# Ledger of designs, part 76: designed miniproteins, single chains

Each design is a single chain, and the fold is of that chain. pLDDT is the mean over its residues in the fold that is shown.

## One batch from the design tools (miniprotein)

Design m2791
Fold by ESMFold2-Fast:
Structure m2791 (fold): chain A 67 residues (1-67)
Amino acid sequence: SKLEKAYKILEEQFESFKRMIESIKKLMLEVSKEPEEEVEKEKKKILEILEKEKEKAKKAIEEEVKK
């Protein structure tokens, strides 16, 4: 079913993004030598964006499933 494929894509995308956020944080700490608190603030903002995108995608999929 296309719906199952959509769910898998969403899960994979969010998992990949979470891993990317962790990798970015690690790289920023190594390269920029920025305080961990500053890097953590940026990570938090990215996570908020991801959560919003997840909600939008979930709603779109649920509407399709409901039909």
Scores: mean pLDDT 73

Design m2792
Fold by ESMFold2-Fast:
Structure m2792 (fold): chain A 109 residues (1-109)
Amino acid sequence: SAAAARAAAQAAHRAAFAEIADIAEAAAAEHGGDGVVLGTPARAAEAAAARASAVAALRARGRADLLTEIEATTADPTDPGAATFRARLLDAAGRVVEELGVRSVPAAA
């Protein structure tokens, strides 16, 4: 079940990042072309596939020019399935224009 738990956590991370991509796309439409930077998660070893999934989702929607800065943090490092993701909209100069949202993904998701 450890492998199944890891797979479930990764699937939850992918779903969370895909939802953040949806939020970023909606915000970018409202702001008319501001850049959204898709950053490297703090939990890169576990969240790399989720980040790639979010990038693929944006590209599939013709939004390859959008970059969402996503920070992945864990409040409890002993719970490897739990992560908090924060998405931000950045302008062309790298300044934060808007906080898009915060997602918490539980280990049992």
Scores: mean pLDDT 53

Design m2793
Fold by ESMFold2-Fast:
Structure m2793 (fold): chain A 65 residues (1-65)
Amino acid sequence: MLKITQLMFRIMALAVEAGAEVRVRVEGDTITVTIRGASPERAEEMARRMKEAAEEFGIKLEVRL
């Protein structure tokens, strides 16, 4: 549970820094993040960083643009 909370905080921090909007859904053991309002380049960078963070926490993450 704490690992999911830490990942969510990091996702939100990345979104704020990029000026993007994110929608997060938790379904079982998988977190789905949808990124909106960012340029394609920024969205791709965010997706990469979010996936790296999820791997560090051992959480399954799916990112959608």
Scores: mean pLDDT 79

Design m2794
Fold by ESMFold2-Fast:
Structure m2794 (fold): chain A 81 residues (1-81)
Amino acid sequence: MEKAEKVKEAIDKARKEAKSPLDFYNLVAKELGLEPITEEEFAELLQNREFDPENPKSALFNAIRKYEEKGEITEEDVKGL
């Protein structure tokens, strides 16, 4: 299964269980075997205007946002994961 498909599946599952935006991110991260983030790190990601594909936390945050807003993500969007 391609990386983008795994990320989409993790987002779809997390959306049903999440209690907050931070919980949503951390549930997706857990499904993908990635590190959870703190409330402080999440606030920093919300304030960042520029997407950094080399930063896995930035890459995951933007992949979740793009999928929620547009209903699709590509392998390029998840390259940093």
Scores: mean pLDDT 78

Design m2795
Fold by ESMFold2-Fast:
Parts: C-alpha cells; structure tokens; sequence
Structure m2795 (fold): chain A 59 residues (1-59)
C-alpha cells in the first residue's frame, strides 16, 4: 500500500472517530465542550495511528 493511501486512511479515521467520541463524551460522559474535544482527538489519534501501523505491515 502506498504511503499516501495510508495517510488518507489515517485522516478519515481521525476525523470520524474524533467527532464521534467527542459527541459521545459530551452527551454520555458529561464532559465539557473542551474536554470532549480533547477526548475525541486523543481517541482519533490512537485509532488512526493503529490503522497506520496495520496498513504499513501489509505494504
């Protein structure tokens, strides 16, 4: 898999999961808007990096 394709997958996962988990933290965990955003960003980065690691091993 090309490095460009891996970065695209990272960006898609980061965007989707950071938005989804920020909303989850705000609505289900009672986090403030700032805390929810930070939580979402951390989750998005974690899963994005994990996907990058998996895809690099398949390249």
Amino acid sequence: MLKEEIEKEYEEIYKRLSEAFAEYAKTKLGFSEEEAKEFGEKVGKFFGETERWILERQA
Scores: mean pLDDT 79

Design m2796
Fold by ESMFold2-Fast:
Structure m2796 (fold): chain A 77 residues (1-77)
Amino acid sequence: ADAENEKGVAAAKAGDIDQAIAHFSTAMVLDPRYAETLVNLGKLYASLGDTGAAKLTYRRALELDPEHEEAKELLAE
């Protein structure tokens, strides 16, 4: 779970969008309750200019972890 999330973040930073999505998808399958993966996926959508997908993804993260401060801050923007 954490390892796949970390690989997704690394791929996103390298600009390998397809690899980032694949790793985040694997992380969500391995640990469906890990809100951090959804936060990182939302940040990826935001970096691509898809603000709508980013906000929906942050809301899903908050459904899993209502106390996730970063997701609350990102959704408030």
Scores: mean pLDDT 79

Design m2797
Fold by ESMFold2-Fast:
Structure m2797 (fold): chain A 66 residues (1-66)
Amino acid sequence: DELEKLEKELEEVEEEIKKLEEKRRKEGMTKELLEKEIELGVKEVKLAVEITVLKREEKRREEELL
C-alpha cells in the first residue's frame, strides 16, 4: 500500500525533525543543523502533498462505487 508507506515515511521525517529541534536547543543553530532542517522540511512537505493526493483519489474511487 503506497499510502501506508508514505504515512510511515512522514512519521519518520517528523521524528527526525523533533530530534533536530532537541539538538538545536542543546547545541544552538549550526550550519549543519540548518541544512538538515531545510532538507527534512522539504521532504515533509512533499510527503504531505503525496498523501493528500492519494487520499483524494481514494475518496473519488469510493464515490464512484456508490
Scores: mean pLDDT 79

Design m2798
Fold by ESMFold2-Fast:
Structure m2798 (fold): chain A 63 residues (1-63)
Amino acid sequence: SLDELFARLVEALNADDPEGVAEVLREISKLTGNPEFEELAEKVRAGELTPREAAAQVGDILA
């Protein structure tokens, strides 16, 4: 479920785990159909965004 994916995202962010953050963001993108989450996942994986910076952008998408 989406709630379970957001819980996993929070855990990965708190662990400062960029691979975990990217994987969860891809799953959220796939479930919601919103490509902005997949774009964030790729930027985190590429090292263009830190997990902390990605968290701020997730907040902007959800606002």
Scores: mean pLDDT 82

Design m2799
Fold by ESMFold2-Fast:
Structure m2799 (fold): chain A 63 residues (1-63)
Amino acid sequence: SKEEELKKNEEYYEKIKPSLSETVAQRLDVTLELNRKRLATEGKVISLDNFKKMLEGLKAIDE
């Protein structure tokens, strides 16, 4: 379900959060908050794979 996909994103974030810079962690936290809001209002959430790709992009920018 979309709720399960959001939970996977949240669990992945919590697992990797200690290895992230404050900037990357804050940007991902905002993204998760937006995904929670979109799930509640639009029934939409990004996949775990897309969430991981976004993390890779944020890490590259925050180099």
Scores: mean pLDDT 77

Design m2800
Fold by ESMFold2-Fast:
Structure m2800 (fold): chain A 79 residues (1-79)
Amino acid sequence: SRREEIERRILEALARLTESDPAFGLTTRELAELTGVSQATVSRTLRRLEAEGLVERVDRGRPLYRLTPAGLALVKELE
């Protein structure tokens, strides 16, 4: 479904940066630019992924999102 495709795109975008720097996170705007999805859709999707324990929000002067270990494991299983 479109929902699952959008979730996959967001998880894959986060995984690429998490593997490069585990301390790195992305804003909703940066995720929207990387995935081609609207910021509103990214925001709603991130809220669901946080509830599922796949994504975490970290505050470093601004809200950033990154994969949890569970989220990274899920993305690797999809490759």
Scores: mean pLDDT 78

Design m2801
Fold by ESMFold2-Fast:
Structure m2801 (fold): chain A 65 residues (1-65)
Amino acid sequence: MELEERLKKLEEKFKEIDKMSKEEIEKLAEEVRELLEEAQKKKDKELVKRATELGDKILLKLTTL
């Protein structure tokens, strides 16, 4: 599966974040971090930016809960 397609699926899961448990949100954060690391290795600046923004939003939700 392409990294961009995987990122879109994670973005869709984030839309339901208010219905997720803390553990599910933490797993989502880990998946985004792994995708960010892969995007950095491929030097894909657009995916790095989008994954970083998504990760930051997830972390904000975890700290606000």
Scores: mean pLDDT 81

Design m2802
Fold by ESMFold2-Fast:
Structure m2802 (fold): chain A 70 residues (1-70)
Amino acid sequence: DEEREAVLKEIADKLIEIGDKVDEVLEAEKAEKEGEETLKNSTDPAKIAAAKAAIEKAKEVRKKYLPALA
């Protein structure tokens, strides 16, 4: 049944899209945690600046996909 195959493919494609968004959020959480740890442990101004930039970028990703947390 071609209609059934089309529906199943659409569901599969949407699940892949959701998976990609979940991966972006997980990468953002990891980057934010690593950045916060760098801010606590580093005395290098360049590393501190890079960590702050990484944290802000991670917050933008979360705001994009999880606006309730913004």
Scores: mean pLDDT 76

Design m2803
Fold by ESMFold2-Fast:
Structure m2803 (fold): chain A 76 residues (1-76)
Amino acid sequence: SERIKELEELADKIVQLVNEGKYDEALRLAVEAGIISEEEYQRLLEAAKKDPRWLEIGVGVALLKIAMEIEIEKRK
């Protein structure tokens, strides 16, 4: 499945950015891929002003959404 491959490649790129400490760039990739909405991203940025760990939490949510979408695609 081409969609599963695209989602796996997206997850790999996000994990690479996380390993480099680039949580904001990882979240931007998730927004560009439609995994996180622009509105969710903006809410995470506002929360990160008080606690920057919200960027890391946001990436975790994005990776969970990607994993769930891969499972849905496997059932098609």
Scores: mean pLDDT 86

Design m2804
Fold by ESMFold2-Fast:
Structure m2804 (fold): chain A 59 residues (1-59)
Amino acid sequence: MSLEEFKERAAEAVRQALLDHGVPEEVAEETSQKVLDADAKNREELLKAAIKYVNEALE
């Protein structure tokens, strides 16, 4: 899987999780874009960032 495919999947997962928890669609989309724009050097860093964003938004 390419890094771009991974970024898209991570961003979509973050967006969907936020929407499922009642976050406005505008904010969910902005947050998912931040995940896509994250300057991660590897897949592990990007995954950790996505998990952190979801946890912070839900807690």
Scores: mean pLDDT 67

Design m2805
Fold by ESMFold2-Fast:
Structure m2805 (fold): chain A 77 residues (1-77)
Amino acid sequence: SAEAEKLLEEAKEKLKEGEKALKEGNIDTAISLYREAEKLAKEAARLAREAGDEGTLTKAQILYKEAVEGKKKAEEL
């Protein structure tokens, strides 16, 4: 679905921004960006599941996991 794919791209961009913020030592910004990526990926996964889009669902689940792991790593600093 086009909507799920758009949210997936937005999640991917937020994940990359979060990783960059973390490398720059902006921990609070990184956590915020990872939380945003998590929400977008979760919504993309839900829409992809409803549409039967297995490819987008799989990608969204991977991004969700990466966002959650990134957030936890940032919170441990």
Scores: mean pLDDT 88

Design m2806
Fold by ESMFold2-Fast:
Structure m2806 (fold): chain A 68 residues (1-68)
Amino acid sequence: SPLLEALAEVVREVGERFGVPPELTAEMLEAVRAGDLGRLLALVATLPEEARTLFLERVGAVLRAHAA
């Protein structure tokens, strides 16, 4: 899915930029692959504020683009 691929890129970008543990990044990518957005958001809630803010801004833009 183009939407899930875009979400996976957001996860990778945030993980790299903010030094998120590789294990947590892998769990987030698995949630994206499974389409489990509830699990993805629960994992994002454990991130530092700056990482969470960037993630939610990027995801919001992706979701709006794919909802049209």
Scores: mean pLDDT 82

Design m2807
Fold by ESMFold2-Fast:
Structure m2807 (fold): chain A 73 residues (1-73)
Amino acid sequence: MEALELAREGVEAAKAGDAERAKELFAEAGRLIGEGLLAAEAAGDEAAVAELLATAREVEALAEAAKPAILAA
């Protein structure tokens, strides 16, 4: 999932002390999930909706883990 890849890059950016890059990467991950959910709901693809919601939870967990580094930078 492209959003998960961006979120992982966001965690690495936060660890490197690049808070601005981390914020941009997490924002883009959220945007892709939102667009994917809208498209899946419009198509009636319940399986895709469930997968995207699971991905959203993983991205949220990664963002929370990165939050102290982002706020400290």
Scores: mean pLDDT 81

Design m2808
Fold by ESMFold2-Fast:
Structure m2808 (fold): chain A 119 residues (1-119)
Amino acid sequence: SLSPEEKEKLLNEKLIEFSNLVKELEEAIENKDTEKALELMEELLELIEEMIENKFPKNVIGGMLSRLYLLLLELFKEEGVPREKVEELAKKLIELMKKYFPNDEMMQNMVKELEKLLS
């Protein structure tokens, strides 16, 4: 078990890691580097899943999922992105949002918008 100080340090380290990966993803999208953008999105989803398993604060996780929702919408707009890969990432994001935020109105609205893109 981690001390409160160690938990705060770990949370701050994971927040920095998330922020850096988001910046790299935004740069990859801007540069039309589709392969790198998909890899970074997958890595970000895996990071969030790890943070959920380690019982990080729900408000922090919710903010991260919301950020990835917006970035995923940008990937759906990009030409030359493999539709099947973006749909796989969208399904994983939907699963996390439904499982961990079933009663959150904002999260469930994001889920509905993603489900429309998949239909």
Scores: mean pLDDT 87

Design m2809
Fold by ESMFold2-Fast:
Structure m2809 (fold): chain A 70 residues (1-70)
Amino acid sequence: DAVRAAAERRAAAWIEMIDNAKKVRETDTLEEYEGLVDGERRTLSVQKGTPFETIKRVIENGARQRAEEA
């Protein structure tokens, strides 16, 4: 399934972006990271103190769910 393969590849790109992302905003409750995914500027907002491992798992699960919904 090309849609599922594309979603998984995009998830990998998001994970790589998170590993190299720049923090663009930080508040008492939130952190925002920005980077490039497939050449597009993307922003991810997470609760302050969220481990990167948790963020990566959410991205992976989201890609799987989106592929099933497509």
Scores: mean pLDDT 69

Design m2810
Fold by ESMFold2-Fast:
Structure m2810 (fold): chain A 98 residues (1-98)
Amino acid sequence: MELEKAKELYDKGRQAIASKNYEEAIKYFEEAVKLAPDSEIGADAYFDLGMAYYKLGNYEKAIEYFKKAVEVFKKHGTEDSLKRAKLAEYLIEEAKKK
């Protein structure tokens, strides 16, 4: 796994989110998940992909990425990852109402 590169890309995506540049954030997060899809960084990137698509009004893509985040968070099984999985599950239900 190229975890160091995925972390760098994830951090760039987070900076783009802070600047409300959701399109640029998506590109960074997509590259991060390609490098480390089954890692905790990959799970965080899937979650933030879901959030970015949600902010852009693309609820179908938001649901797809939140589901992937849930899958990876549950595989890691830490208390923090399971809390994030529950948040993602909640956001899936909210997106389905759109």
Scores: mean pLDDT 87

Design m2811
Fold by ESMFold2-Fast:
Structure m2811 (fold): chain A 59 residues (1-59)
Amino acid sequence: MKEKINELKKKLAEIASEFLERGEYEKVDRFIQDYNEALKKGPEELEKVVKRAEEELKK
């Protein structure tokens, strides 16, 4: 559903904002690249990118 994709986009944007505040610009760039690639492949791949970003934010 479009709603789930929008929720994943919002989560990624929030995570990216946090990395930017931490000065971790290379992590942001990597996740943006992964996100763009995942959008071409489908919502399941997008969810994996979000989960990966969330895990890396906790480190």
Scores: mean pLDDT 77

Design m2812
Fold by ESMFold2-Fast:
Structure m2812 (fold): chain A 75 residues (1-75)
Amino acid sequence: SGEELVKEFKERIDQIVEDFKAGKISYRQALEELAQILREARDYLRSGKITEEQLKELEKYINEAVLEMSRLLLE
């Protein structure tokens, strides 16, 4: 279902944030990986596998992840 796909995308986003916090990936690499997830989510919207509301939920979740990672760079 679309709900399960959204959950899987969120788990991938969470892992990117954790890898960045652990120093396993750079900020640039984290942003590149999040951009790839967003491209995949847009492809799922085009194929009808997720809804526009589910895409907006993922866009918001990615924005929150970027803000969390950027705060760590400023502190």
Scores: mean pLDDT 89

Design m2813
Fold by ESMFold2-Fast:
Structure m2813 (fold): chain A 62 residues (1-62)
Amino acid sequence: SAEEKREEAEKLVEEALRLEKEGRYREAAELFREAARLYDEAGDYASAVAAELRAVAAELEA
């Protein structure tokens, strides 16, 4: 369901933020992109765009 996809995306964002704190920017970017995909599939386009921007920011730090 859309709700389950949003919950999964939120968990991926939390894990990506943890990886960023560890300096693991490439892995964080991958999780932000996966979260963006799940938000998009759930119809939460604002959160999908936000997650994509976070992925780009993480890649620039890597």
Scores: mean pLDDT 89

Design m2814
Fold by ESMFold2-Fast:
Structure m2814 (fold): chain A 60 residues (1-60)
Amino acid sequence: MIPKSQEEKEELIKKAEKALEEAKKELEEAEKEGDLNKIIGAKLRVIGEELTIELLKAQP
């Protein structure tokens, strides 16, 4: 979703940052558990959320 205002942009960034924090925690837990499939899934989530935040912050 493309933000139409600064407030909408901040809300989307906040949501994505929270999701990134959750994904990083999930990755840490998966690495501790040693489940390769969970590690791969969590890494993909981290990458996806990081890209979302970068795209939102890069918008004029």
Scores: mean pLDDT 79

Design m2815
Fold by ESMFold2-Fast:
Structure m2815 (fold): chain A 70 residues (1-70)
Amino acid sequence: SKREELEKLIEELVKKVGRNPTAEQLKEIEKELKEKGISEKDIKLLLPPILVYGSREKLEELRKKAEAAK
């Protein structure tokens, strides 16, 4: 599904910028996902929690979910 592909793609992009990406790097990821036709709603649901919490643990959980989906 697109959601599973979205989670996998987020994991790949997060690997490029590291576990604590800058706000600017996260905006670039969001832009790329949007350009690939992923719904803005899905992007906004998955990415903002990382920014809000700034938690490495939350980011790791997201990455594991993306891996489990594949």
Scores: mean pLDDT 62

Design m2816
Fold by ESMFold2-Fast:
Structure m2816 (fold): chain A 91 residues (1-91)
Amino acid sequence: PDAVIEELERRIAADPNDAEAWNLLGSLYFALGDLERSIAYYERALEADPNNAIAWKNLGEAYEALGDTEKAKEYYQKALELAPDDQNVQA
């Protein structure tokens, strides 16, 4: 939905360290099947907050969908290191 994407882009323009906005934008593009853009936005979320376990997990899912199983494993491992006991970590 364009309106939600535009709002998230505005949040990022106002605060480029809004890791939640970057992560949500990545998730929206993942749902749209745009894996390249999804990955780029998840990477920006991690630039803003490198301890965002949800963004690491989402990045792993995106690389798995892209067919890059080795990178997917690496990112899943990073998410588990940050939140081993929390399957639903809030970003």
Scores: mean pLDDT 81

Design m2817
Fold by ESMFold2-Fast:
Structure m2817 (fold): chain A 78 residues (1-78)
Amino acid sequence: AVEEVKKVHKELVDFLKENAEAARKAEEGPGKPELEEADRKAREAAEALAAGKYEEAARLMKEALRLAKKAVEIAEEA
């Protein structure tokens, strides 16, 4: 249960690290709303994990990863 959250969180961290340039562009312009929503979902996932809601935490962390990827895609296309 908690292993899925940790796996997806690592995927999110690794993705942002490998796409740092595009993520930085998203922070400053196109893709900013998606990147901010990704951060919000990751924070909600951490709160759900702390509350023992492992399925909810995994779902929220997967949403955070999806939004981070979308933010990077938007920033790269801009």
Scores: mean pLDDT 83

Design m2818
Fold by ESMFold2-Fast:
Structure m2818 (fold): chain A 60 residues (1-60)
Amino acid sequence: SFKFTVKAASAEQAKKAGDAVRKNFPEVEVEVKGNEVILTSKGSITKAIGAALLAIGESL
């Protein structure tokens, strides 16, 4: 499995980024802790990378 942690500017931005990943990558596990978005993908490196890039974009 692949795990990525994205740090957002605020807890609200982290929630927004997490919600975007859940909407576009439903197979990726999303956990939001404060201003951090934790993404876990099982099996697919392409989906893990896509989800991480989306979360980074939404957190900016």
Scores: mean pLDDT 78

Design m2819
Fold by ESMFold2-Fast:
Parts: sequence; C-alpha cells; structure tokens
Structure m2819 (fold): chain A 61 residues (1-61)
Amino acid sequence: ELEKQLKEIEEIKEKGERARKAMDIFNDLVKRNEFDKIREIDAKAGNDWEKREELLLEYEK
C-alpha cells in the first residue's frame, strides 16, 4: 500500500545522499541569513519533506 511505501522511502531518504544535500543547502541558507528563501520553501512545501527537498535542490543549480 502507498502509506507503507512512503514510510519505507522516508527511512531511506533519512540516510540518503539526496536528503543530506537538501539538509546541507538548508543549513547554508540559515548560515547566510537567507530567511526569505527558507520561508518561500516552507510556504510551497508545507509538511511535505519530499517537495521541500526538491525545492532546496533547485537552489543548487
């Protein structure tokens, strides 16, 4: 079922390279006081960690 698959994917992402990169970008934004970008990401992603990671990775480009 979808819910079970999402939980398994979430556990993998916690250890995954993609999640780590997104976290590094988030931490970089915090260190640079880029709070406007953080708020924009939060507004677009809400509680969706997957979408949040995607948006954070877009700033890497």
Scores: mean pLDDT 72

Design m2820
Fold by ESMFold2-Fast:
Parts: structure tokens; C-alpha cells; sequence
Structure m2820 (fold): chain A 55 residues (1-55)
């Protein structure tokens, strides 16, 4: 999960700590929207969502 969150942080220009501070439900919504806008890959989004679901 941490590696996928680091990739997300680099793509959107924020710190990994800021991403980790988000509620899981909000992070999932952001990830889905970023895939819709083609900012991140579906593969990266899947890694993040699966990582959250294992918590």
C-alpha cells in the first residue's frame, strides 16, 4: 500500500503524510476520480483500493 500511496502523492503533488491523513472512504473517491480524469492508471487505483480493503 505505501508504495502505491507514494506514487499517488507524486502524481498529484502532495506528501504521502497528507494522503495517509485522509479517511479511507474519501481516499477511494479521490482515486476513482483521478482514474476518470486519466491522472493515474487503473492499476495504481486498484493497488490503493485493495490495500485499503485489507486494513
Amino acid sequence: LDKALEELAEKIGVSIEEIKSLPNDILKLIVEKLVEFKIISEELAKKIIEGIDKL
Scores: mean pLDDT 78

Design m2821
Fold by ESMFold2-Fast:
Structure m2821 (fold): chain A 67 residues (1-67)
Amino acid sequence: VSEKVARIVGRILLAVGALLDGDVEEARRALREAEELVRELERETGEVDEGARRVLERLRRMIEEAE
């Protein structure tokens, strides 16, 4: 669980960094990886992480606006 949480946070930070650098394709890839990890974590715990989902949704919108 802790390793997966660290990976999710790392991918979110990568996506944010890529967006700030103007690398929309890298940001989109990092976001997809974070979304996959959140789905895996939710499957393992049986719980929905509303906070993580909200962050990912907001990040996705920022990436779509930057295209």
Scores: mean pLDDT 80

Design m2822
Fold by ESMFold2-Fast:
Structure m2822 (fold): chain A 67 residues (1-67)
Amino acid sequence: SAKEEAIERIEKLREEGRIPEFYANGLIELIEQGKLDAALAAVETLRALGVISDEEADELIELIEKA
């Protein structure tokens, strides 16, 4: 599912050191709890801070919106 794909993508970004573990774990928890608006806001914040690329953010947003 798109939810499972979003979580898997976040886990990969965490394993690669792209997203700090605390933020990655928080995003996964928000998605699992169905707090999708909060998850989207968190992804946009990470993009604005330059933590993730525009392409990484767009991919996560698409997956979260389909969850």
Scores: mean pLDDT 85

Design m2823
Fold by ESMFold2-Fast:
Structure m2823 (fold): chain A 90 residues (1-90)
Amino acid sequence: MEELRDRIRRLFGEILRIVEETLSPEAAAKVRELIGKALQAIDEGNYDEAIKLLKEIRELVDKYVTDPEARERINKLIDEAIKLLEELKK
């Protein structure tokens, strides 16, 4: 269980790094806030809220990331994080 959470935290760090390299500071700050809320939800065992927040991050990425390759890379990381959160719910 803790191994899955550590992997999810690593994925969030990777998402944030790409977002900060790709987005404006204002858009990156919005994603950072949502990631912080998702991490808090995971720590509280509220995996449904964390999945909801990741879907909101995906919407921001689709809106603000104009580079198709960066968008695809971030979305793959989000999809992996959602998959791991679904496993934590079982």
Scores: mean pLDDT 84

Design m2825
Fold by ESMFold2-Fast:
Structure m2825 (fold): chain A 65 residues (1-65)
Amino acid sequence: ALEEGIRLFREGRLEEAAEAFRRALERDPSNLQAQMALGLVLSRLGRLDEGAALGRELRKLFPNL
């Protein structure tokens, strides 16, 4: 999943890359590399409001954060 997400990200397939990184985090929530990569992808997808996009997705995956 992590390698798949990185490949999709390089191809500019940002939504699919985000999904791959979410799957990596579902298997290992402590995977810092997947957390950082998901943050970068969501930042780019958010265009002007990168922080809001990241916060919303992290809350979706980890509602206790």
Scores: mean pLDDT 70

Design m2826
Fold by ESMFold2-Fast:
Structure m2826 (fold): chain A 100 residues (1-100)
Amino acid sequence: MVKATMTLEAEAPARVVVTLTAKGPAGTKVTVEADGNVSVGEDDSVATASVLADLEAGKKVAYGTVTSAGSEVESVEVEARPLLPEDPEAKLEVKIEKVD
């Protein structure tokens, strides 16, 4: 299992889409959570899930989990994007941990 902690920081109110993508064997599942909203993705090769994080100025944390059926996950990627082109960007800091 892989856990991702995604810390978002904005100097102004920001709406940010946080996307977690994992490549792995069939049955790889991605869960991402922010503000009590949970999104789940599962696919045969690349699992992706996205949530909206709505920030006032300051920091907000989104959490991700990647699970696979017995095999190691090949890659885990995190992306934070403004919801709309006019929304300000937030700084993203990512901590990824393997949990055995």
Scores: mean pLDDT 77

Design m2827
Fold by ESMFold2-Fast:
Structure m2827 (fold): chain A 83 residues (1-83)
Amino acid sequence: VSEEELQKEIDLALARLAASVASFIEDEEELIEAVREGAERLEKELGREAAIEFVRTALELAKEKGASEEVIEALEELLEELE
């Protein structure tokens, strides 16, 4: 495994971990804000792929936990903006 491949794996793992942490936010507006801010920070620090993985993981976890339609739509819109 090259240093570049290892770094990419670490970046994606950190993105997934961040999404998992955000998934514990019970307030819908706070959850949406946390995911948006997290995506912006991850894109700046780790790049677009990490930001996409973060939002995608957050969206999948939100659907799994039965989040409201408003939360799902907001996260889908954020994911579309990054893609």
Scores: mean pLDDT 80

